# Designs tried in a protein design run: designed miniproteins, single chains. Part 5

Each design is a single chain, and the fold is of that chain. pLDDT is the mean over its residues in the fold that is shown.

## One batch from the design tools (miniprotein)

Design m144
Fold by ESMFold2-Fast:
Structure m144 (fold): chain A 94 residues (1-94)
Amino acid sequence: MPVFVIPDFLSMSVDQAVDYAQQQVDQAQQVMNDPSVTPDQQFQISQQAVTVSVGALYLAQRDNAPQDVIDRAQQIVQQGQQIVDDSMRRIDRQ
C-alpha cells in the first residue's frame, strides 16, 4: 500500500502546482523520445510526473479552483497516464 506524500508540493499555490505538473509531464514526454534514456528511467520519470499531476488536481479541487484550472489539471493527469502506459509497453517489449 504505497502512500504518496508531497509536503513541498502541498505548500504550493494551485497555479504553481499545475504549472509544475505540466513541466514534469513535458519532461517525461521528452525522455520518452530520448533513445539514451533507459526504459526503467523513462518509467520512473513518467510515474513521478503522474504523481505530481494527481497532486495538482487534488489541490485545484481542494481549493475550489475555477473549472478551467480543474479541467487543465485533469488533462495533465491524462497526458501523464498516457506516458506511463507507453513506458510500460516499452518495458514489456524488452
Scores: mean pLDDT 79

Design m145
Fold by ESMFold2-Fast:
Parts: C-alpha cells; sequence; structure tokens
Structure m145 (fold): chain A 84 residues (1-84)
C-alpha cells in the first residue's frame, strides 16, 4: 500500500541519515509525522513503530517532533507499541 511504502521509506531514510551522521530537518520531521500517521491509520502499526525507533536513534528531539505531527490517537498507539 502507499501508506506502507511511505513508512518503509521514512525508516530507510532515517537509517541512511544516521549512517551519514546527518540530521532530520524540521520540514522532514513534519512529513515523516504525516507518513507515520497514515501508516497507523492503514493498519501498519508494527512497521510504523520500527520507523519511529529508527528516527529516535537518529535524534530523540526529531522523534518528539514527528510524534507531534501525528494525530493524538496514532501517537498513543505508536508509543504503546514501542513500549511493548
Amino acid sequence: SEAENLALRAKASAESLAEAGEKLSEEAQKEYGKALDAGVAAGHLALVAEAYKAIEELSKEAAEAVLAAMSEESRAAVLAAVAA
């Protein structure tokens, strides 16, 4: 699905940036938040949780900004999945 592909792309991009020692821009953080929110809505919570972990490994501040760009419901679901 498109939402699954967006979440996979967000994860791969975050992993690539971490390897290069680069940071996520504020604009990229907002777009990642929208992509992960769509992923949760489409039923890809496990994949979204893995993408979120990759972003958090890159930057905890960026991960918080990504969560802030998601719906409250999606944000709660991702945090619960990551804690499990």
Scores: mean pLDDT 76

Design m146
Fold by ESMFold2-Fast:
Structure m146 (fold): chain A 98 residues (1-98)
Amino acid sequence: SREEALKRAAELLFELYQKVKDQSDIAFLVELVKLEESLDEKTREAMLEIIGTLTGREGLQTVGDLSLSEVAELKRILSTTKSAEELYDLFKELEKKK
């Protein structure tokens, strides 16, 4: 389901952030691109929905389209979350406010 794909994407994004949060924005973007390339289509689309919603980037087709300022903003937002579940909940709240 879309909900399961979004939860899985939030889990993977949170895990990636925990692993590379101390790295540069360029290095974080490189790791996001690698993660995106490893995902099935449904989970990839869900991850792009989460990132697009968090950064305010409409119509995000790939994480490679993110500017370094958008990557920095994504990292800031991810730093406010303590779990994948909290990240998913934050995404759902922001989605409702569109």
Scores: mean pLDDT 86

Design m147
Fold by ESMFold2-Fast:
Parts: C-alpha cells; sequence; structure tokens
Structure m147 (fold): chain A 90 residues (1-90)
C-alpha cells in the first residue's frame, strides 16, 4: 500500500474514533483521560476501551473504524469477528 493511502486511511480512522470516543467518554465522566485516549488514537494505538466507547456512541461509525483499522493492520480479523459477535448480542 502506498504511504499516502495509508496516511489517508489512518487520518480517517483517527477522525472517526477521536470524535466518538471523546463524546462517549464525556457522557461517562471520563473527561480526565480523553486527551490520553485521543493521543493513543493519533499514534495508531487502539485499545478495547477506545473501541467500546466508539461503539457506545455510534455503531455505524464503529463499524467503519473497525474496517479501517483492519485494513491498516491495527486489529486482526479475529478481533473484528469478536466485535461483530458482540454487536449481535446487543
Amino acid sequence: MEEERRRELLQRLQDLLTSHVRRAAEKRGLTEIIDFLVERIRKGELSGLQMELALEESEEAFLEALELAKELGLVSEEEVEGWKKRLEEK
């Protein structure tokens, strides 16, 4: 994959996750860690907490972010399937 395409996909992922994680964290009163979570997203470091917060705010945005993260190699196909199963249980 070209460096430019990787940068575009990463930027799109960061924009999606940053906005949704921030809103969900604010709703939960986790304001003290918002900057920490956002900084990790900017570095391409994804955690279960960031994904859970994004999912809580918007399933559509979460699914798009999950597909982008998979294409970028930030999550495995096994992790993607795990998250999809979690969605089916809700």
Scores: mean pLDDT 75

Design m148
Fold by ESMFold2-Fast:
Structure m148 (fold): chain A 92 residues (1-92)
Amino acid sequence: SKEDVLEETKILFRLIAAEAEVYVAENLLEKNPDIDESLKEEIRRLVEEIRRLVREGREAIRNGDLERAREIQERIDEKLQELTELLKKVLE
């Protein structure tokens, strides 16, 4: 349906946004050598988890599984919120 196409498109945009946000996070880590190594490792693990979820989300879309794609997108949003909170602690 047209509604399914719109939902797929919105999920794809959010997956692309997630890839951009993790790229920015990695760039911030590279430019801030004073960040504690343990905190850097925690952020890197979260970035890798988000990247894995993005790959799974793209696969769900390719398979026409919009319900799974939606569930994965919601998990990505939760992980991006966690990433934002960790980055705030780095900058404070």
Scores: mean pLDDT 86

Design m149
Fold by ESMFold2-Fast:
Structure m149 (fold): chain A 91 residues (1-91)
Amino acid sequence: VEVTITFYKDGKKIATVRIRGRTVDEALAMAQLVFSVGEVLGADEFEVTVRGPGADSRRLLAGIERLAAQMGWEVVSRALGRTTGRLTFRR
């Protein structure tokens, strides 16, 4: 599975990180670390795009949404496909 996380501050893109995991759990663990980096960078919005087999992509999106919520981020946009999905978060 693949995750792309793009961080924004005041509407400006400040960083993009790409993650490749062999499993959903591996990708989630890496995404959690990347979210922490985004917070240190002062991001006020981030966008997550996931790519993988349909079931894995959906589990990964659900896991990312839970992790982001635990860190005080709210989903403001969802776009879900068969093998890709995108979530946008704000704080």
Scores: mean pLDDT 79

Design m150
Fold by ESMFold2-Fast:
Structure m150 (fold): chain A 69 residues (1-69)
Amino acid sequence: MLYSIEEIEKALVRAVLEGMDPAKASEAMKILLSKGKKEFSEEEIREALREAGFSDEEIERVLAILRSL
């Protein structure tokens, strides 16, 4: 499944509201936006979140939120 940048942003906003670091969320969005693409696979999102400094547990939580949208 592919996710739009807007869906990813919504998932990250919710993750921040649940207590995740907003600076890491901003860095993840910056990484994804730098790719110049409209949609991303779960693996591309996972790699951007790792590069932004999210833990594996935090990444799985963000992906769970994203899948629930």
Scores: mean pLDDT 87

Design m151
Fold by ESMFold2-Fast:
Structure m151 (fold): chain A 70 residues (1-70)
Amino acid sequence: MEIARLLVEALLSGDRALAEEALARLATLSPVERAEVFREAVRLLAEEGRISAEEAEEALAEMDKAIAEL
């Protein structure tokens, strides 16, 4: 999922233009697709060591619950 990588890169680099592109792409997605992008971004941040494994698991559990409610 390219949008998730773009979002993570924007967050890690602080690049304003990259952040704007990521937000524009997210705006074209359905709520379910946006949740999937968020889940991928959380996984990528955990793999980069930017968030703890515990934080990643908690965020993914919240996304699973949110998707189930859609």
Scores: mean pLDDT 73

Design m152
Fold by ESMFold2-Fast:
Structure m152 (fold): chain A 95 residues (1-95)
Amino acid sequence: AREEQVRALAETLRALEAEAKAFQEEMAKADLPEEEKRAKYEAFLRAAGRRLGEALGDPEVAELLAQGLPSEYLPEEHVALLEEAERLVLKEEAE
């Protein structure tokens, strides 16, 4: 059902947000050249995009997001699902 898909997306978004925060804190403390930090950041974004696309239930979308396609270029139905999932995350964080 749509509610189950929105809930699964919200859980994926929460996991990615927590992982992104931890990754940014790690990179801020890491004694690495800027080029290496950038490469690690790009790899993180590709992995995050793939996981988000998988949560949307579309393997082709997962591949496109892993390649760096902006989310606004996704089909309208997927954008709507992401917006609903983001609202659910914000509502639960406010509780």
Scores: mean pLDDT 74

Design m153
Fold by ESMFold2-Fast:
Structure m153 (fold): chain A 76 residues (1-76)
Amino acid sequence: SMEQEQAVQKFKAGMEEVLERLEAGEISVEEAELYLRIGEQEVKELYDKGELSEEQKQELMEVIREGRERIEELRA
């Protein structure tokens, strides 16, 4: 549904905001990692409730993976 697609886009925007805050020095690496961990759990819970398709779950898990890679780049 369009509502589910909007939720996917909002999740992506939220993850980008976490990374922007990390780059700005507003949060620590540890806090950014915690936000990604919380996001991963949220994706799994929404999928278990039937609120995300398999494709949407895979897309959001990929966003989390890319976020972790970007955190590692910023750590160096």
Scores: mean pLDDT 82

Design m154
Fold by ESMFold2-Fast:
Structure m154 (fold): chain A 68 residues (1-68)
Amino acid sequence: HMEEEIDREVQLALLEIEAAIALIDYKHGNVDAARETLAKLRERADGLPESLRPEAEQIVADTEARVA
C-alpha cells in the first residue's frame, strides 16, 4: 500500500506547488497569470479521486481566498 500512499502525497504536493505559483504571480502583479493558474488548479483538484477531494478542495479554497 506504500505506492498508493506516495501517489496521494505527490498529488497533494503538486497542488500545493501550483497554489504557491499562483500566489507568487499575484504578489508580483501578474493577476491574469495567477487567475489562469487558479483555474487549472481547480480543474486538477476536480480530477482527483474522491478520497483526496477534501484536502484538494481546502488547498483550492485557501488559495482562491488569498488571490481574491
Scores: mean pLDDT 79

Design m155
Fold by ESMFold2-Fast:
Structure m155 (fold): chain A 81 residues (1-81)
Amino acid sequence: VSEEELEKEVREALALMLLQIAKQEEDPEVAIELIRRAKEIAEELDEEGRERVIEGLEEVAETADPEVSEAAREAIEEIRE
């Protein structure tokens, strides 16, 4: 595995981990910050990695409070653009 491939896998794993934490986070401000960071990481991933992060964001949007759900939906639109 090359340095580039490892870095990509680590970034993808980190973004997905942040979204799993966001789903369980009771503080909306913290959850929104985690979503924002996951989105920034997703922008550096390939198409497959971005789709996995989008899937995680969709889960957050379905389970979170209204403010966090809105942030997740906005992040999905920005990644897909």
Scores: mean pLDDT 79

Design m156
Fold by ESMFold2-Fast:
Structure m156 (fold): chain A 91 residues (1-91)
Amino acid sequence: MSKEELEAEILVSLVLMIASIAKLSGKVTDEMIERMVKLAEEAIPTASKENLKAIAEALREVLELAKKDPSVSEESIKRLEETLKKVEEAI
């Protein structure tokens, strides 16, 4: 495994882990969204199409939870939607 491959796998794993925490807790925070967005954007240039599909699914699941959580800011929801579109376009 190259350094780039390892870094991409770590980024994907972290996005999926945050999504799992959100699903298990039923709670989404602006901090969680900002972390996921940053990790997903960093993964776009190096992640495989299969990994990008996994990220897109995780982002969609968190987006649906975020829309139902009144503590999540509108800015965070918009940022998550924009990042999801970037990931979808990279597939």
Scores: mean pLDDT 84

Design m157
Fold by ESMFold2-Fast:
Structure m157 (fold): chain A 86 residues (1-86)
Amino acid sequence: MLTLQESAREMARQAVENYRRSKEEGLFDIETLTLFFKNLYDRGLTEGISGIQSTEAAGRAAIETANEEDEEVGRLIREGWEKVKS
């Protein structure tokens, strides 16, 4: 079973690959990842502090993974994550 962090990293890698092949497809994947974070954050609010901490760790892992491959994709994922947290 993949951890939330591992799942987030894989989604980030996929978004980078798709963004390189097709900007529109990559932007759709980034939006999907943002919705994934929103769903995890909402679930974490119900589960309490440990759920929120796991979701924040997943968000950070995705941003770091994307930034290593493509700074622009990393920035877009970070903006989506910040929007979820606000």
Scores: mean pLDDT 77

Design m158
Fold by ESMFold2-Fast:
Structure m158 (fold): chain A 120 residues (1-120)
Amino acid sequence: MKLLEQLFLALLAGDLDLVVSTTPSIPEFRPAPQADIDRALAAVDPELLERLASTSGLSPRELVEWLISTLGLERAIEFLRLLEDIARGRISSSELAERLGISRATASRLTRRLRERLAR
């Protein structure tokens, strides 16, 4: 949960290095297979992925590969679907707070910032 909050903040700041610098090196580094990248790309709206990737100066493929490398495939897909639910207004601040293990006030601020970044 705390890692997902840090990823959310890094995406909103446009600085993925912030998360990398605070996360210890994982001993078992495996490159993401192309099939896993393609599966994650298919999990959410391509237009939303493009907007999210642009926020961090990445392509959608680069963003997805980074998420899979950081979280693994299943968690990367869950995170992308969470971002889509926020952007589409399908998730409340209460639900986001519960999923990320943060306060409702923090979840409300993150939801507002994400929607503002995606609207521009």
Scores: mean pLDDT 67

Design m159
Fold by ESMFold2-Fast:
Structure m159 (fold): chain A 93 residues (1-93)
Amino acid sequence: MELSSEEALEKLKKYVEEGKKVGVVVPKIAAPAVEEALKSLGIEAEVIAVDEPLSEEEAIELAKKVIEEKGLDVVLAVVQEGSDYKVLLIERE
């Protein structure tokens, strides 16, 4: 599911409030800003930094892998689409 940044943060907050284990996959350059934003909102999520921007397919596969390996319920993945970014929501199957 594709979300705006604002919708993604609101969804993360709700999942954390429900006791779900949440992760965020972001480009390494954006990781500090995302960590600060999550801390400011009181959201406890695992931030997974990647050295390069991921395609949609790469982000989905990585999200599924970290859901399985870390026992997460939900992952938000920031992906590059041309000169822009979009946020994908991946839930445990």
Scores: mean pLDDT 75

Design m160
Fold by ESMFold2-Fast:
Structure m160 (fold): chain A 60 residues (1-60)
Amino acid sequence: DVDELAAEYRADPEGFERRLVRAIIEKNLEEAKKYLDALEKVGVITPEQRERNLKLIEEE
């Protein structure tokens, strides 16, 4: 749930970032997308930044 992940980011941004990086390293696009969706919801990234980040992960 994006709302749950957004709450996790607010509580522990560093732990959230570690989990996102792990998903990217593991090429888990589905998991990485959920974390990026949560970052957009909390206003840390824009919709355009989210789209660019997803494309970069997919191209790797």
Scores: mean pLDDT 78

Design m161
Fold by ESMFold2-Fast:
Structure m161 (fold): chain A 62 residues (1-62)
Amino acid sequence: AEPPDETIQRVLFRHFDKDGNGTLGPAEVALVKDLQRNLGLNVDGIAGPETVQAVRRQSQGK
């Protein structure tokens, strides 16, 4: 099944928000930037629609 973008954003926040506060800190933003570099995306540190779509493709492209 294809999860909705909101579900993928929630998964991304859980994965990168290690403090569980629902907000990305500087360390979490750095992890998002590393993910964007590895996926060949624009490195802006924002878990936006482009990053969500790339993560979706990677997690479902087994």
Scores: mean pLDDT 63

Design m162
Fold by ESMFold2-Fast:
Structure m162 (fold): chain A 75 residues (1-75)
Amino acid sequence: DKNTIYLSKSDLAKMAEIAKAMGLDKAAATLEEIAKKKDTAKVSDVRDELIKAGVSLADINKIIGRAFLAIKLEK
């Protein structure tokens, strides 16, 4: 879709830090692996990978919300 939000490698690293701070080790590890393999990833693809890793949709939404708030304040 044309309104797709993309996450940079640094955005993914920030999300991994937030996931670690929340005690979501599976989410953090998954985000770090995506960041190692991709320079840019769609939010929808990142969400799908987190679901495959067994992360709940509620926890995914918390990570994304906190990360986007942090990113928005820097931009």
Scores: mean pLDDT 77

Design m163
Fold by ESMFold2-Fast:
Structure m163 (fold): chain A 74 residues (1-74)
Amino acid sequence: SLREALLLAQRAVRAYEQGDFETAERLLERADSLDPDIGRETRRSIELYGQGKKREAASRFTGASIRGIGDIID
């Protein structure tokens, strides 16, 4: 579901930020399996973090999370 994909994506970004790349990749793969759009956007955000573009990566991920969560959490 979109809600589960967003939660997994949030956990993936957090794991990546903490240097736990194995956990981040595992969570990202699970998010991609539930919602390919969320998985793809999260992967892109992680790539941008790796390139030192943390602000841009956070903006992309946060935008998707806020929209999706707003539609799911009633």
Scores: mean pLDDT 67

Design m164
Fold by ESMFold2-Fast:
Structure m164 (fold): chain A 80 residues (1-80)
Amino acid sequence: MKKSIEEILNEIVKIVKPEDPEKFRQEILDAINNAKSIVDLAKEITKIILKHLKRPLSDEEQEKIEALVNELIEYFKKKK
């Protein structure tokens, strides 16, 4: 079953644990809506995650984040 964008964002929030989950979610949605390319989207999402991340990710958490970011990129591809 393919996850909705909201489900993907909820999983990212659970891993990153931002101080303001609503602001974090909105910044990622804005990146998806305003990105001009897959490369631009990937850079903006990475920047947002690093900005809100208070601790280093474990290797397992990083792999899971990469998978979730790829699902967001696939969602962006379908929007075009």
Scores: mean pLDDT 78

Design m165
Fold by ESMFold2-Fast:
Structure m165 (fold): chain A 109 residues (1-109)
Amino acid sequence: MSDLTKAMQAVAAKDLEAMEEYIQHMVDNIDDYSEDELLLAVTNAMSALEDKERALRLVEQVVNALVREKRYDWAKRVLRTAAILARQRNDLEMERRFEELLREIEERE
């Protein structure tokens, strides 16, 4: 809860380094976070980050942490949400990357 609040504050301040640090803390402690908290963090990162490479990397870090913990259902929800947000940004390349990652997880499940 505290770390998610700090991540949201860092995003609001547009401090990308602090946000990446807090996302890394969430990734390292993934079991302490709910699906809704992770989806909110990803949504805020995707909405605040104009740098598509940073946004993509943060989403991939969360997804990879969930896959390591065998939370394939949560990983798929994160990727579906990220793909929708990429589509809303008219970033078809980013949408395609998230859809490709989603398919890879579905094939491993």
Scores: mean pLDDT 75

Design m166
Fold by ESMFold2-Fast:
Structure m166 (fold): chain A 65 residues (1-65)
Amino acid sequence: SEALEKARELIEKAREAVEKGAPLDTVQSLAFEALEYAKDLPPEERERLMAEVQKIVQEAAKKQS
């Protein structure tokens, strides 16, 4: 599905941003955009993507202290 593909693409960009030490706001923007696509997915897929997004944002927040 297009929504799933876009959500995954944005999650991958968010992970790359964390690895490159991008600001938390940059990571959050990518994560929130991914969640917009995720809300149109089946509940099972949405829940999995939301969990991945939360982990990425938490990692970025820990690095930014």
Scores: mean pLDDT 80

Design m167
Fold by ESMFold2-Fast:
Parts: structure tokens; C-alpha cells; sequence
Structure m167 (fold): chain A 57 residues (1-57)
């Protein structure tokens, strides 16, 4: 399913992220497993990556 693919993709990229972003991604994975909507999860992912990108700039 698309949910399973997103979880798998997030697990694959997690080790390449800063520790702060890894913790946020792990929370998002747990929310996906709890049945949260993919759309809501995309919004949370956008916030995590926006924060990470700002820290890199």
C-alpha cells in the first residue's frame, strides 16, 4: 500500500538526517502506523524538512 511504501521510504532516509529530524520522522512513522491520514502526515513531514533545510542554510 502507499502507507507501507511511505513508512519504508522514511525508514530508509532516517539514518541520513540529523538526530533532531530523525526523532521527528520516527514520530511521523508512529502516527502512520496508528492510522493517521497520509495528507496530515505530509504536512508534518513538510514542517520537519523545512526546519532541517533552514538549519542547513
Amino acid sequence: SMREKIISDLEKIKPYLPEDAQKEVEKIINRLKAGMSIEEVKEELGKVFDKWLKEKE
Scores: mean pLDDT 76

Design m168
Fold by ESMFold2-Fast:
Structure m168 (fold): chain A 55 residues (1-55)
Amino acid sequence: AKGIVEGNKLKAEGEGTVKLELEDGSVVEIKAGEEKEIDPSKVKKVLSGEAEVLG
């Protein structure tokens, strides 16, 4: 799945799961078709899938 960050929201598109590691060491997991609030400035790396920031 591909994670898309728009403002303070993370959306997953395609199939499967996106996992992101945040600067505080926490992991955010989201499935395809789900949406979760996230601070894009605190994203450290993508652990699984892909991520794109749109603004």
Scores: mean pLDDT 74

Design m169
Fold by ESMFold2-Fast:
Structure m169 (fold): chain A 68 residues (1-68)
Amino acid sequence: SGAEAAAKALEYAAKAKEAAAQGDNETGRIYSEKGGDYATRAAALGDDAGAAEAGKAVREASQLSGSS
């Protein structure tokens, strides 16, 4: 379901943030990409609200994994 996809996106965003915090920007980037895929799937399945929240979290994680 879209809600499950959004939950997966949030899970990957959290993993990406943790990897970035440990200086593992490569792993952080990989997890943020996976999170983005799940956020897109959530929107495709009709969970626009879940996709928006997940997308925001993934974007934040992606910025952190750039170590900037």
Scores: mean pLDDT 79

Design m170
Fold by ESMFold2-Fast:
Structure m170 (fold): chain A 70 residues (1-70)
Amino acid sequence: SKQEEAERLKAEGNRAFQAGDYKTAADLWEQAADLTEDEEERKRYYSGAAVAYDQAGEPEKAKEWLKKAK
């Protein structure tokens, strides 16, 4: 299902983030957000992407994603 795929992408994003691959983590979490039908879960993915971009040294991009999480 879409929800199962979103959970898989979330787990892959978490692993990428832990490995320091912040851009990949953000991209995977964005894909998970697109598949989820849960608004609160989608916002959590956007917040995660914002943190990932901030860690990647992309503060303006992080700000854009944080705005989407509101």
Scores: mean pLDDT 84

Design m171
Fold by ESMFold2-Fast:
Structure m171 (fold): chain A 76 residues (1-76)
Amino acid sequence: KRAEAERLREEGERALAAGDFERAARLYHQASQLLKDVDPQEAAELLGAAALAALIAGRDEESRRYMEEKQRVLAE
């Protein structure tokens, strides 16, 4: 799970560098899902990155959902 999440995070960083904020948001979200039961703090950081990328891409509702998910992960 950790190695797969790390790969997805790296792909998300490459997508950000390429200006593909929609793809970056989805890759960060996928990485967070792999870590939510293993490392909630890292999952929350990835959800924050996904929310920011979604916001930059104009995906306001998607960004809001990721921030709500981040709050739930941190509340555990």
Scores: mean pLDDT 83

Design m172
Fold by ESMFold2-Fast:
Structure m172 (fold): chain A 89 residues (1-89)
Amino acid sequence: MLIDGRAWRAMSLQERIEFIGNILLKELDVDSLPIDGDKLSRAQQMILNDILDYLLRFVRRKEDRIEIVNSLLSGSFRDELVSKIENEK
């Protein structure tokens, strides 16, 4: 789904967290946040990675990307993704 770039830029960090969270709830067929990635199937983990890789490209600040991941995910999957983001310049 294409998001309006103007609407995205106008969103607060909390609004972006809610927006991404709603996408993850629908696409992964899960009932609640945060999502324990370690309990997901391999296929669900691939979908999760694809969605986050795509959407986090539109989040300029590294710290905001980390806060989004920490708000939406839990477990070792979260820790691995946070580490990956921290190793970006």
Scores: mean pLDDT 79

Design m173
Fold by ESMFold2-Fast:
Structure m173 (fold): chain A 81 residues (1-81)
Amino acid sequence: MMILMPREQLISRLAREVSKATGIPFSQARDIVTDLLDQGIADGRIQEGQNYSLNTTMVLMSKADYERLKQEAIERAKALK
């Protein structure tokens, strides 16, 4: 139900999905996803912490917030190109 994973893994996964859905380059999709993730953290919807991993930043969000972030990233990618 809740999603907890390394920040870099989350960004890469979403960027791949955005790139596939919109046709933009993976690097551009990664930049969009990173920006939206950082906004979600600033808004308090997404949490960062040093949780289970030895030396990596973990991200915690609801499944609903994950799906919203993905959808917003796809829409931004379409609007930005």
Scores: mean pLDDT 78

Design m174
Fold by ESMFold2-Fast:
Structure m174 (fold): chain A 63 residues (1-63)
Amino acid sequence: SMRGLEEAEARGRRHAEKIAKYRELLKEGKPVEETPLSAALKALFEGQSPAEAGARANAVRAK
């Protein structure tokens, strides 16, 4: 449906902005809010596998 397109695009933009912010904070060694997304990005930034990143994201979702 075309009525959902603007909301989907806004969601995608917000998601991309959060990823950019988390990556910047991780690069600077600053504290990052614990979310499934930030947990996965932190694991990948530390050089962990995508499987480990997914496992960490799922652990945060389980809280």
Scores: mean pLDDT 75

Design m175
Fold by ESMFold2-Fast:
Structure m175 (fold): chain A 64 residues (1-64)
Amino acid sequence: SMMQQKQQQIRDAQDQASDLVQQGKVDEATKLLTDTYKKVGVPNAEEKAKKIVDEIQQRWQQLA
């Protein structure tokens, strides 16, 4: 379904964003998620992207 395709795109983008955050490329991760959320029609794409990137950063800081 269209919803399953959108969910997969979001998961793929979040995985790539996690890798970018681990590399210290926070701005690139935020841009990738924002662009993906806008493409799949997620409301408040920029705010949601920033929140997810912040959550990823916090997770990596806890492991470091």
Scores: mean pLDDT 81

Design m176
Fold by ESMFold2-Fast:
Structure m176 (fold): chain A 59 residues (1-59)
Amino acid sequence: AEARLQLAEAYLALDQHDEAAKVLLETLLQFPSEAVRQRARGLAARLPEEDAEIVRSLL
């Protein structure tokens, strides 16, 4: 899960919001722990609303 979350952060740094959202969705589906959800909420707050809404649907 950690490597996937770091990958999502890297995509956000590159303004690749769709790729960041995809990585977060896959991470939440495969590793649905509270720690992953908390970190995903923080990362989703940095996404445009359309991408953030999709990620929040799994939180």
Scores: mean pLDDT 78

Design m177
Fold by ESMFold2-Fast:
Structure m177 (fold): chain A 70 residues (1-70)
Amino acid sequence: SVLEELDKVIEEAKTLPLKEQALTLEVTEGMARMLAWAYRKAGDEESAEELEKKAEEARELALKARREVE
């Protein structure tokens, strides 16, 4: 599933150096938000909500990594 693929990307990002980890997670947030929009437009609100939660998880991890780089 898309959620499982996003989880895999997030876990792989955690193994990267902080700058690359932050960039990867920022891209992942954007992809998850775009997918949430698409699923909501298709009438799948439950999948959209799960994708929005995944986007927020990626955002929080990206902000943490950014703070550690600075």
Scores: mean pLDDT 86

Design m178
Fold by ESMFold2-Fast:
Structure m178 (fold): chain A 76 residues (1-76)
Amino acid sequence: MKLSEEEFDEEVKEALLLIALAIGRTHGASPEEIARFLLRVAKNLGVSPERAIELAREAGLDETAKVLEELYKKEQ
């Protein structure tokens, strides 16, 4: 299987975002704290708002995903 440099970079970004989700959950942080942390990480990694919200939902953090969506709306 051949991964292009661009595909590898995107997979690394998604993996780092999932690790950030796992760390927030393990620390017992509130959904709001996890969402704010994810917003900063996603912005720094260049992950789209839609993808960041999707990853949070896939991780089972539905409340965090809702807060994250509201934070992105306020950014506009």
Scores: mean pLDDT 72

Design m179
Fold by ESMFold2-Fast:
Structure m179 (fold): chain A 89 residues (1-89)
Amino acid sequence: PLKPLAPAEAAKARAQAEELLAKEEDEQRKLMLRAALYFQLGDEAAYRAELEKLDEDSRRALELQYRYALSNEVSEEQERLARELEAKL
């Protein structure tokens, strides 16, 4: 499940997304940026609605990007935990 951001962090995420959207000319990239914003905000319904508007290639690219970011975060956490366990053994 998506975790909602604190109000201050949500405001920063919206401001950054609006700045990027104002500079973006490609409609598919604008949809990807909106999807990324809603994902950061923890708004799963809005995130899925934007994904449905993407063409197949753009949607796959965004999903792979999120999967890669999530895997890196989980992998780093798993590596840290493994090193801490080895240090205790």
Scores: mean pLDDT 65

